# Designs tried in a protein design run: designed miniproteins, single chains. Part 66

Each design is a single chain, and the fold is of that chain. pLDDT is the mean over its residues in the fold that is shown.

## One batch from the design tools (miniprotein)

Design m2295
Fold by ESMFold2-Fast:
Structure m2295 (fold): chain A 98 residues (1-98)
Amino acid sequence: SLEERFAKALDDYVRNGKKLSKEEIDEFKKWVEERFKELMERAEQLGDSELVEEIKKAYERIKKLFEEDPNAGLIAALITDAVFEAILKRLEEKRKAE
């Protein structure tokens, strides 16, 4: 699966400094695009326009990192995704509790 390939590529980079192939970079760029679009849509559903803009800015920064250093771009994407997921989940749970 793409997720298993993603996890293996990250492990190979962290442990062995192994660079991503062009094919892996293209697959991960597509995953990042789809994932950040989903995060932005969730922020829009919450009515948080500031959060939408922050996610958009983070995505643009990650895209630039993928062009300059694909491995750094991948790490930044994973960390940023986890941070925004935690923020969105907390806001969604708060809204559901009201």
Scores: mean pLDDT 78

Design m2296
Fold by ESMFold2-Fast:
Structure m2296 (fold): chain A 95 residues (1-95)
Amino acid sequence: MDEEIEREARLIAEEGGRILGAEVDEETIKRLAEQLRKAREAIENASEEEIAEAEAKAEALIREERAEELFEPRVLELLRELAIGEYIYRKKQAE
């Protein structure tokens, strides 16, 4: 699980670095891996309604940013998962 999350975080960081013309550092990869882990935990513990609301917000963001034109499909899936988990996590903290 952890090794897979780190690999997925590296894919996000490398794609982001490519788009921004920036170098990827191990600290950024570690931070993204931690965010992915927390996002997945939030989704696993969320209700079907919370997930549906978060998915709608993630789809709106993807459309607004034209992310489908910028990111590889696998990276886009990971970014969508991060957005969903972050929305759920923040909503729980605000209540």
Scores: mean pLDDT 77

Design m2297
Fold by ESMFold2-Fast:
Structure m2297 (fold): chain A 81 residues (1-81)
Amino acid sequence: MSPQQLRDRANYYRDLSRRYLQQADDYQRTTRRQALLSTPDQALQLLRDGQYQVGVLRNRAGAYLGRSSIYQRQADDLLSS
């Protein structure tokens, strides 16, 4: 794989990570808004479920960022040799 192809893959996974972080932020914002319109008991359940789902999305973002870093290092190694 060429250095450019590795950089393209790094950029792809970095962009994917940013999209998942955006989805996590949007989901958290929506959940908080719904909680304000709910009873206290319903709000607690919504916030718990929302926190779990936000965590899943952020973990996926982190995994994709990790992949991006691996491809970036491979590209840099090929260019620095």
Scores: mean pLDDT 86

Design m2298
Fold by ESMFold2-Fast:
Formats: sequence, structure tokens, C-alpha cells
Structure m2298 (fold): chain A 65 residues (1-65)
Amino acid sequence: MSDAERGREAFERALELARAGRGDEANRWGTLSVTLLEQAGETEEARAAGAELHREFVRNGLDRS
């Protein structure tokens, strides 16, 4: 499996966990997703993934600080 494929799977997992209110797990999978996409050279996709994860965190009340 490529780093890009693994990054996309990690992104989907992070979104599911964020929507379920599992903030710590969502953060770990989200970090893995962005890192793998960047390592694969998918810089624009990594940036978009990070932005989407941040929006989901805010939307689900996981950004309390």
C-alpha cells in the first residue's frame, strides 16, 4: 500500500473518530494522515486534509481551547 493510500485511509478514520467525539484518537489519525500525504508528495491533498480535519474538530466541539 502506498503512503498516499495509507494517508487517505487515516484521513477517513480521523473524520469518523472526530464525528464520534473521540478527539484524542481523531487527532492521532489526523496527524498520521497529513504526515503520510506529505511524505507521498501530495502536498495540496495534505493541506486540504488538515483544513478539513480542523473544521470537523470545531464542528464537533473538540476545539475547546
Scores: mean pLDDT 82

Design m2299
Fold by ESMFold2-Fast:
Structure m2299 (fold): chain A 57 residues (1-57)
Amino acid sequence: SSMQEQLKWEEEVSKKLRPLEDERKKIQDDARKMFDAGRLQEALEYLRKQMKALKEK
């Protein structure tokens, strides 16, 4: 199942967290919490803004 494979991939990413990767992970987790709370639009906006900031450096 593609969803199962995606979850396994995310788990692998979490296992290999580095200082920079840790920041990305926290942003992803925060957005996921907002999404889980039913604030999906806000979560997507937050995620995009934070990811853009990280990418720019």
Scores: mean pLDDT 68

Design m2300
Fold by ESMFold2-Fast:
Structure m2300 (fold): chain A 77 residues (1-77)
Amino acid sequence: SSMIEELERQAKEALRQYIFYESSESLYLMGSVSSEIGGDKKLAEEYRELARKYREKAEEARKKYEELEQKYNELKK
């Protein structure tokens, strides 16, 4: 049904968002370590704050994916 197809598309999009946000967190965490080793404590702190924000976005995207996947599975039964 069109409803099942739409839920599948939304679930896949939420999963893509989750993966993107997790990847972004990892990159900013690496940036914070590099900046701290280089002696730029301000830049290291800014990267840590960005990493935290992307972690929060990743958790929200994960919750949305799980909710959509549950709805999809309920309609497939």
Scores: mean pLDDT 88

Design m2301
Fold by ESMFold2-Fast:
Structure m2301 (fold): chain A 84 residues (1-84)
Amino acid sequence: MPTPREILLLTLLVLTASSGVYLTEKAIESGSMSKELARKDLEAARELVDEAEEFIKKHPDVPESIKKRVEETRKLLEELEKKI
């Protein structure tokens, strides 16, 4: 069972990744971001999502709300990567 501190750190990591992907999507839509910069931002977000998924594999008792947010962030990340 993960500690409350580990759950907090996982939550912060997931929020950082999802916020990064969201801001990158909005910047692409507004034309404010180059494809190269967008690719680098999505690559950084992918690393955070990979870390979150690895933690969940080791601690499957992580709350479902966090697991769902990781899955949603992965899906959005993959869709945006196909566009750039």
Scores: mean pLDDT 80

Design m2302
Fold by ESMFold2-Fast:
Structure m2302 (fold): chain A 71 residues (1-71)
Amino acid sequence: MASEEEKKELYEILYKKAKELVEKGMSVHQAVTMAGIEAIREFKKKYGYAPSTPVTTEIMIKVEDELKKEL
């Protein structure tokens, strides 16, 4: 189970990567999907486990909503 600190770190990694992809001309949905794969990979390397599907889905939705508000 991911702690609130781990969830916050996953959000920050995902947001940063997705924003970089959007700035390169990718759609918000595509950018979040690709950034999600990379963020999960980095999270697994650091913590040794994958975040649960509900946690990952919640964070991806939050990132997509935030990017849509700013773009």
Scores: mean pLDDT 78

Design m2303
Fold by ESMFold2-Fast:
Formats: C-alpha cells, sequence, structure tokens
Structure m2303 (fold): chain A 58 residues (1-58)
C-alpha cells in the first residue's frame, strides 16, 4: 500500500545504505527531485507535503 511504501521510504532514509538509493548524483545530498523520481518510479508519486516531511528526516 501507499502507507507501507511511505513507512519503508522513511526507514530507508534513516540509514546511510538506504540514503544511497536516493542520492542519484553521489554528492551526499538528497533533493526533493530525487525523492519524487524514486517514488514515481515505484508507482507512488509524492505530494509536496510528503516530500517536505521526508526531507525533514535528514
Amino acid sequence: SREEFLALLAALLRTPQGRRLFDLNGDGRITASELREFATAAGYPLTPAEVRELLSLL
């Protein structure tokens, strides 16, 4: 479900290994664009509010 995906995404962002999946440029930074692209590819497009909340975990 979408809720399960968001919970998994938040869990991944709490680990260095998980963060590497979103750091597409390898620069050590995760952007809103990278999070949106990843979630859209997974079939769960993020709202601006969800992107903001996920970035706050960093």
Scores: mean pLDDT 76

Design m2304
Fold by ESMFold2-Fast:
Structure m2304 (fold): chain A 97 residues (1-97)
Amino acid sequence: MPRVFVLPVGNDAEETRRAADELLPLLRPGDTLLVVDLDSRGDGRAVGEEAAARARALGARTRIVSLPGVTLEDIIEDPELFEKLKEILREAREEAA
């Protein structure tokens, strides 16, 4: 069954790279990587795009969503942002099927 994985891209390129290195080995062909670009500075953006390229090389699909100036904590604490993220995940899952 195809799965959807979420990679949050923040302002810390090293933290983003660590998250990507932990997540990417879990991907299988046909899975989707959803990259949520939260990086207002652009330092993490390049790492996020590199992770997307690596996911595609593994046979996974990729989707990049830009929410600059929003933190992962903001998404978790805001029911409206969390609901929007669930909608994006549902769409990504439907495209992966």
Scores: mean pLDDT 73

Design m2305
Fold by ESMFold2-Fast:
Structure m2305 (fold): chain A 80 residues (1-80)
Amino acid sequence: SDVAQDQALVARAQAIAPAQYQRAQDLVSQAFGIDDQARRDLIIGRAINTFSTSTPDYSHMTDAQRQFIDTVQTLVDILS
C-alpha cells in the first residue's frame, strides 16, 4: 500500500482521535516491543490502511496484540 496514504491516515488520526491514537502507540510498544515513535507511526498507519479493507485474524494473538487490533478498528471507524 502507498506510504503516503499511511502517513495521511496517521496525521488525520492524531488530529481527530488523539486519545485513541495514543492508546494505539502504547499498545504497539506493549504488544510488539517497539519503542521508536516513528516506527510505531508506520505500523499504526499500515494497520489502519489494511483494516479499512480487510478483517483481522485474531488467531495466536496475545491480549495486548488483540487490544491493538481493536484500537485500530476503532480508528478505522472514526476515520470512515
Scores: mean pLDDT 85

Design m2306
Fold by ESMFold2-Fast:
Structure m2306 (fold): chain A 80 residues (1-80)
Amino acid sequence: LTPEQEALIRELAELVVTDPERAKVELKSILDFLGPILPTEAVERLKKIIEEIEAGKTSPQLADEAERAVRELLSQLKPP
């Protein structure tokens, strides 16, 4: 991953704990934009994280899960 992608992943993970509503919006945007090109397993994982945020179950552990999920998504993108 690029340094820019690493910074975005870290920022998103922090938002899960500090601003869950914004984290939810950002994750939904990622799912909407990349969902059509992602494996089903990656889509389901991201949806589960969004559901936990909507349920008010935010934690450092959920932030770690979001970081791992987004990192996996970005790793699935084929370089040119």
Scores: mean pLDDT 76

Design m2307
Fold by ESMFold2-Fast:
Structure m2307 (fold): chain A 72 residues (1-72)
Amino acid sequence: SMEELREATREGVRRYREYKEEAKKLFEEGRIAEATGLVLRGIGDALQAALEAARRSGLPSEVALELFGEEA
């Protein structure tokens, strides 16, 4: 249902923001390797979620395009 999808999206966004904020703090502390690792993990998790959503709907996910950007 729309409500279930909205709830799942809200939870996913919250977790996504948490990992991103943690990576930002690590960068500001000069812990570059750890920050980079978190960013890559977060990108991977977000892409997995986007692909799963696309698979369920049968359409490509706009979120996946946002993560990659448009390559020519």
Scores: mean pLDDT 65

Design m2308
Fold by ESMFold2-Fast:
Structure m2308 (fold): chain A 86 residues (1-86)
Amino acid sequence: GKKAEELALRAKEKFLELFGDQPPTPEKVEELKRFIREKAKELGIELSDEEIERAVDAGVQAYLQYGDAEIGAQVLAGEVYRAARR
């Protein structure tokens, strides 16, 4: 659905804003989780805290493993889209 695609895109954009040129910090990871939760609510998408944590964790782990924020952002977007689609 279009709203799931929008949420995934906004999550990707926020990941790149926070982590495009620096390693993830716990504080910025929590900011990303809060952003996704708030944006999902605005779009009328129901995501559990566990789904948000899984998506963010996957994106952060991919960034740390490959040293590429774009890869991390893409993994995050894919997980958010998967959780948000009905």
Scores: mean pLDDT 86

Design m2309
Fold by ESMFold2-Fast:
Structure m2309 (fold): chain A 104 residues (1-104)
Amino acid sequence: APLDDRLTPDQSARVVALLDQAIQVVKQAREENSSDSKVVSELDSLEKVLELAKRRAEEGDGSTAMLTLSVTKTSLELSEESIVPETLQQVRDLVSQAIDVIGS
């Protein structure tokens, strides 16, 4: 049976572009904080989950992309102990925009 919950090509392209931007923000912050192993570890984990969400969006799997991004957004909102709060805020904003595209 066809999957009615699949992303349109436009939605997929827009989500992928937003997640590529978020991944670039994470990579830049990791490079700038390369001497802090805890920050590097946290940003590496975030990059991996963003790459997973991007792959699901590329496959047109809107349901899995939405679930992955919603969990990621909640985790970022609860990260009060973050030592890179401005980076996490930028990533959260991009993730929120990607969620809005999937929900449109």
Scores: mean pLDDT 80

Design m2310
Fold by ESMFold2-Fast:
Structure m2310 (fold): chain A 61 residues (1-61)
Amino acid sequence: SEAELRELEAELRALLAERVSEERFASGTQYVDQFAADARARGLLAAGITVLRALRAEVLA
């Protein structure tokens, strides 16, 4: 589960690098990193993974 969360963070960071401006990339990666950190801190890994998977699906659409 932790490995899945780390993989999703890396994938989303790579997708943001491809699809947004440099300024937007900084904001987007900060958002993803902060959301993942909050999920870890609150013990909500499964919920955090579900949300980040949904975000990845939206970015890939």
Scores: mean pLDDT 71

Design m2311
Fold by ESMFold2-Fast:
Structure m2311 (fold): chain A 89 residues (1-89)
Amino acid sequence: MADLAAQLSNDARAVIVRTINRIINARTRAEITAIIRDAFARMRRLGADIDTVTQLMIISLQNRRDAGDISDAQYQQAIAIIDRERARA
């Protein structure tokens, strides 16, 4: 049983935390898109497993939605952008 977080470097985990916090504070779809694209570009430079990164970002966003930190609409928008960027990675 793989702990997804344990498969990533400390640098990659730090990028995920920062990215999720930036998404929560974003006000527009364009801001969310730019944040997610920047995160995937950084993860590719770090040599991180994009599947593991994508899963951790989704889990983190689900947790923040369940905590009331983001709306369902903002969550769905972020997930759609992550899926699109993942397909391009």
Scores: mean pLDDT 79

Design m2312
Fold by ESMFold2-Fast:
Structure m2312 (fold): chain A 70 residues (1-70)
Amino acid sequence: TRPMLVTGTFPSEEAARAAAEAVAALPGVHDVAVVGDTTVQALASNREAAEAAARVIEEHGGTARIEPFP
């Protein structure tokens, strides 16, 4: 299983914070941080966890990107 970097961009700081809390609760997701005011970054232990985090980001009105973490 390869770790994945999940990045979410949001229309507001409130949406980013709510999404960060929800993403941090997901199994297989760690190192969740809000970067700047409206960006959330998280490390997912595998693709399934990354896809779950991306779905939560989109449910909070954000745009999700998943990429391999080096």
Scores: mean pLDDT 83

Design m2313
Fold by ESMFold2-Fast:
Structure m2313 (fold): chain A 60 residues (1-60)
Amino acid sequence: HMRTAVLEIRDGRPVVLEGELTPAQRAFAEELGRYLPDGVVLEIDEALVATVLRGPARAA
């Protein structure tokens, strides 16, 4: 399995929840954050494939 990092988009910016981002993964995550709503949780692998784990922010 590839190494992956899990992050959440908050105020258009990636916040790392698990793992560490390589410079390439960070640049990709920052670009995605410009277009994704708050609360989206993504998994980004070392091949720069993003998988949505959770959709936009929801009420508790």
Scores: mean pLDDT 74

Design m2314
Fold by ESMFold2-Fast:
Structure m2314 (fold): chain A 90 residues (1-90)
Amino acid sequence: MVKAYDLKAFQINENAIKVEWKLEGEDLEKVIIRYREAGSEEWGEEIVLPPYKTSAIIDNLEKGKKYIIEVIPIDKEGDGEPLKIEFEVK
């Protein structure tokens, strides 16, 4: 089973963050990133990345809002455990 770990988020401009993670495990197929506003149960559009990518930029964020970001590694056996971080846009 694949595992994502060491999830970090950095604000790169007024409306965007960079998210970085590490991956452990073999036969990784892809990584899915999803995010939502804290306090909402609705997820935004999913970002699908190839297994060699360990970072993504999330843009069109609103200043002063807090977001929940999940990184989900996927292998041949299905979805790994989601790794979660909270980030407030400054």
Scores: mean pLDDT 80

Design m2315
Fold by ESMFold2-Fast:
Structure m2315 (fold): chain A 70 residues (1-70)
Amino acid sequence: SSSLKAKIKQLQDDLRRLEQLRDDIQKQLQDMINSGADPIQIARLETTLSIYQAAIDYLKELIRKLEEKL
């Protein structure tokens, strides 16, 4: 349906924004590791990165399932 296609497009747009945020966090994490930053701060960013990755994986699966309904 046209409504379902619009929903998929919105989720794809949300996914792209979330992937950009993840990539920024990955770069920040690598910069912190390379600079010898505080291990606690590194661990916090690793945790944040894993949360964003889980959200990305969830959205990808949701989009896939919705596309199967087209």
Scores: mean pLDDT 89

Design m2316
Fold by ESMFold2-Fast:
Structure m2316 (fold): chain A 98 residues (1-98)
Amino acid sequence: ELIKLIEELAKKYSKDKLKQLILEALMLQYVKNKYGKLTPEEEKRLKELTKEVEKGLSELAKKEGLDAVNELLAEVFETLEKHKEEFEKKVEEVLKKK
């Protein structure tokens, strides 16, 4: 349920596939940091997302340079900050059901 929520929120917040993957990874990392643990399934998803993000950022850097990577990351962090209250509320609702 948490993985699906995070995927749906990332798709809502960005139409760019690489930005969506980074948002999903950042949102799962937030849950891990705030609540101290993830389920084994959520940990596996975070590892998969991290690998895809590293690959996507490496490809972007090779094609468009480090400035493009920095710009994309800045946009992702701005997007997450803008939607922080909605994200935190929806995550807490899902975690209360477990």
Scores: mean pLDDT 83

Design m2317
Fold by ESMFold2-Fast:
Structure m2317 (fold): chain A 55 residues (1-55)
Amino acid sequence: MEVIETESGIRVEKLEDGSLKVYSPEGKLVAETDDLSLEELLERVKLNEEKIKSA
């Protein structure tokens, strides 16, 4: 499992099956996907950072 944390505290986890999970800085699960690459998901997280922080 690979874990990446953004400067804003948003956590992105890549699971062994290739699925991705996004957690708010408070640890709330805000998104799950298996349709995106890690790179594409990180770009989307960057664009939606304020929404994720508010979740």
Scores: mean pLDDT 76

Design m2318
Fold by ESMFold2-Fast:
Structure m2318 (fold): chain A 88 residues (1-88)
Amino acid sequence: LLEEIKKHTDEAIEHSRRALELFEKAKNPEEIAEARRHVDRAGYHVGLAVDLAKKSGSEEAKKYADTALQHVREAERALLETIEKFEK
């Protein structure tokens, strides 16, 4: 279970990192859409990690999920800031 949680947290962090890189380079709606897909995948994996951590009752698992959640929230904020910039 802990290894499965780590796998999902690693996926969430990697997709979040990729989304941030893509948002920094984004110049058009198509590039923003690609970054958004990475945010969606990060959200999917962190959701699974959080649910599994809750069911595990493990504080170590909760810390992994919380760390991944912070990365996903940062990517979500970058998405919102990027959308606002292009809607102007």
Scores: mean pLDDT 82

Design m2319
Fold by ESMFold2-Fast:
Structure m2319 (fold): chain A 59 residues (1-59)
Amino acid sequence: SEKVKEKLEEALKNGEIDEKTYKQLLNFIDGMKKLNLSEEKIEELVDITLRILRRRRAA
């Protein structure tokens, strides 16, 4: 889904994730699609993952 990719690109642009993490998350999304997860569920999981990553890095 374009929305999920845009969220990852924004996180990369804002320095919230590095290029390696960005590529790993793209592969994770591709894996979830192969497991027949809905785009809505993939978006939710990515949102949760980015929120966790932000909280773990932010004091």
Scores: mean pLDDT 77

Design m2320
Fold by ESMFold2-Fast:
Structure m2320 (fold): chain A 76 residues (1-76)
Amino acid sequence: MTPEEIAEMVRDARRLLAAQHPLSPEAVEHLDRAIEAFRQGKYDEAIEHLNRAAELASGEAARQIRGLLETVKALV
């Protein structure tokens, strides 16, 4: 999977999460920074931003972000 394909996967997940669950501006910022880092091939930075977004979320949103984190860690 290319960096752009991983970034699009995370972007689609962020869009769906924001539509279904309220997210703090800080959580959204970390998701957006993760997307940009994936596009740049900066996988370690992107993973750190996803982890921070999961810490800032709760309940189902946090579970979905953690699932996304495990998926992308398996791809890089």
Scores: mean pLDDT 83

Design m2321
Fold by ESMFold2-Fast:
Structure m2321 (fold): chain A 98 residues (1-98)
Amino acid sequence: SEIQEKVEELAEKVKGTMEDKIKATKELLEWLIESSEENRRIAAAYGKALVYLSKGKYDEAEKVATEVLEDESLTEEEVRKAVEEGIAAMKEYAAKKA
């Protein structure tokens, strides 16, 4: 549940609106993509996990994150797509909650 702990830590660090949390998450994931190949896989894992977490599917989020972290074949394009889909899921969740 490392992914769950990191998502909860991020939520605690951003003392602001849901919009501020989404912005901080996007900036973190973009930084991970640029920092290293290993961190690129972490960014993709977070992005895919966020889609399931936005639906309350914690077990599925952990499973998908684990599978992504083990995938050495991920392209930068696939990583960026996973991040974009994750951020879109957060925005949709925020809009429905408002």
Scores: mean pLDDT 77

Design m2322
Fold by ESMFold2-Fast:
Structure m2322 (fold): chain A 74 residues (1-74)
Amino acid sequence: PNVTLTGFGAYDKEDVRKTVLEAGGERVDFVDDDTAVVTLRPGVLPSDIAKELEKRLNVNAELVGNSKIRLTPK
């Protein structure tokens, strides 16, 4: 399972990658400056990734359906 991550263009890509991997992501593929595809480990939910991004980057992480996370400033 994978999730599309958007809205991180204002943040350091390595901080985004590290946060996702620590939250249970298996791989992060940056498509462009504001879009990435995250591969999830078995049993990890998109909401787990969203919560860790909110906590670490001090952002709002919105789940759009079950396959996309959009980051916005608080």
Scores: mean pLDDT 81

Design m2323
Fold by ESMFold2-Fast:
Structure m2323 (fold): chain A 69 residues (1-69)
Amino acid sequence: SHAEALRYAELGASAKEQEEALEYFRKALELDPRLEYLLLVLEIRVQEHPNPSEELLALLEEARRGARA
């Protein structure tokens, strides 16, 4: 569901703990791999974080592939 994916992306964006944020982003991507809002949120998080984790970079790459499809 698009609405459910958007809800998880919002929860991830507001999460204070990185592990919690990544879990919500994974769920959002699973529900809607083409969710443009998730791609935007992931791009911002990578840009704002001085040392983005491998998990965050992998999610961004996967979201970019979904957006292109």
Scores: mean pLDDT 80

Design m2324
Fold by ESMFold2-Fast:
Structure m2324 (fold): chain A 72 residues (1-72)
Amino acid sequence: MEVPETEEEQLKKLRELLSKSKSSLEDIRNGLAVDPATQEMLAFFKGFDKDGDGTISIGELLHVLDLLEKGE
């Protein structure tokens, strides 16, 4: 069975990378990756939307992360 990284698993990885990164969401939105974890997170976003448009993927994933920080 194919159980690739599900939405929940993707969020887990993003949370771990965000927790390890020392950059704020604002810095990440501006493409300021000062920590290896933040750099990996940005590269992950670009690779994530390989089925569509990588530029949209980054914006959408960052928006989701922002909602997680604001909500739960």
Scores: mean pLDDT 57

Design m2325
Fold by ESMFold2-Fast:
Structure m2325 (fold): chain A 73 residues (1-73)
Amino acid sequence: MSEEEFDLDVEVALLIIEETLIDKYGATPEEVRRSLERARELLERAKKLGHQENVDIVEDIIARLEKRLAELE
């Protein structure tokens, strides 16, 4: 595993935790937008590395965060 692959796996794991906490406990629109920005960056990185499992996970998280943001607006 390269440093870049390891860093991506860690960031995706942290994003999963963050989305779970947002879903269970709520968040401000600004907090959701910040998570969404990071998720979109991670999606681009996962696609560039050909890491399909992470692509699928991050795409699902983006959809959930977009739904949450729409509910808060």
Scores: mean pLDDT 82

Design m2326
Fold by ESMFold2-Fast:
Structure m2326 (fold): chain A 77 residues (1-77)
Amino acid sequence: SSRYEAVMGQIDADIAALRAAHREASLDDLETALRALQARQMQMIDNANLPVDDQTKLRMYLMAQVTNVLLDHRQAR
């Protein structure tokens, strides 16, 4: 649905912005920022009024994006 695509696009935009803002950040600062982002994004998904299957897919997508940010940081340092 268009709402599903909009929420996924917002996750992508927020992750990209976080990566750009924390490019030279310590792991602790990055993890703190990611936890705050994850909490906000989980609330956004819950409030999006989407079918349960779509909400589950978006939560899984968000978790994969968070994991990828942490893995990329580990490989770069």
Scores: mean pLDDT 86

Design m2327
Fold by ESMFold2-Fast:
Structure m2327 (fold): chain A 68 residues (1-68)
Amino acid sequence: SMEEVEALVEEGVARIREALEAGASDEEIDAIIDQFLREVYARLDSESAELAIVRFAERYNELVAEMS
């Protein structure tokens, strides 16, 4: 569902934000992204997974821009 997509995206983005605020390494950020992708592919159908990945990328880019 769209609500499930949005929940997974918000959880992923929140984890990235906390990691960036804590000065996490690129390796640590990559691990969080890998965990997000694993959860998306495990829990969602192909179309919803693709949507979640796109929305996560948009939110991630927005967060990085806000913190720069």
Scores: mean pLDDT 85

Design m2328
Fold by ESMFold2-Fast:
Structure m2328 (fold): chain A 61 residues (1-61)
Amino acid sequence: MDAAQRLAAILQKIAASHPGVSVRVEGDRVLLSGTSATFDPSDGIELAKRLGVTLINNVTL
């Protein structure tokens, strides 16, 4: 099972409470994009690090 897909599923669940945030799987990487004043990327970054998945965070205010 792809770790990137698993991470993306978890992040999509978190992002569901933050309108404007999108989660994509790009090969072996996960991309966060969009705008949010309330989304904290720290948890996503630490989770990606723990799972060994490359996370690219492009969420802006």
Scores: mean pLDDT 76

Design m2329
Fold by ESMFold2-Fast:
Parts: C-alpha cells; sequence; structure tokens
Structure m2329 (fold): chain A 84 residues (1-84)
C-alpha cells in the first residue's frame, strides 16, 4: 500500500529529526561547559566525539552534576531511538 509506505517513510524521517535535535542539545551542553570552564572552543569537536561515559565523567569531575545528569538523559533517549 502507498499509504503504508508513506507512513513508514514519515516515521523514519521523524526519528531522524528527533536524533538531530538530541545531538544538537548534547552539543549545546558540551559547548556551554567549555565556555563556563574557560576552555578553548576548538576542543568542542573532540568532546562531541568522546564516548558517552567519558563526556559524563568529564562534567562530573568538573562539578557540573546537573549538566552531567541531563547529558545522560539525552544519551538514553538517543539509544532508545536507535533501537526503534
Amino acid sequence: SAAAKRQQLQREIDIGVEEVKLAVEITVILRDFLKEVGEDMSKLPELVSMPIEEQVELLRKAGRYDQAKRLEELHRRLDRLAAE
């Protein structure tokens, strides 16, 4: 059915859009962290490419517990989207 194919395509697009939104929020948290701790913004691509556990640990080590908790929540949402 053409309707079923369009519905499946729309679902795939909606998932992709949500993944991009979550990736942007993660990037903003890491950007704001670098700005707050006075680090060089050129390090942002490296931070975004780090494993999730290392990103969270970095924020916790810096005493940014609320940001670390939010980052974990965003990554859990991203993992759930990747599963479906």
Scores: mean pLDDT 83

Design m2330
Fold by ESMFold2-Fast:
Structure m2330 (fold): chain A 94 residues (1-94)
Amino acid sequence: SKLEKIKEALEKLREEMIKAREEGASAEEILQIGLRKIDEIAKEFDLPESLVTLMKMMARELARSAPSLSLEEFEKALENALRTLIEEIERVEK
């Protein structure tokens, strides 16, 4: 389904951001990964502008805090953000 494909794309984004943090990427580098992938997902699934704006805001906050967090804390922050985002997408896709 469309929702399942969106969830898979978001999971891949989470993996890419975790890998970048693990490799010592800067906040700016992690943000660029997030924004690029969000734009790709938004275009592929025709997501509404309000949802894309929310996704980008979440990516900015995650990237900003990433250098101050351990890898484990960053993974947990991404899991929490992804959970919130999936709930919002499920509301929009209904």
Scores: mean pLDDT 84

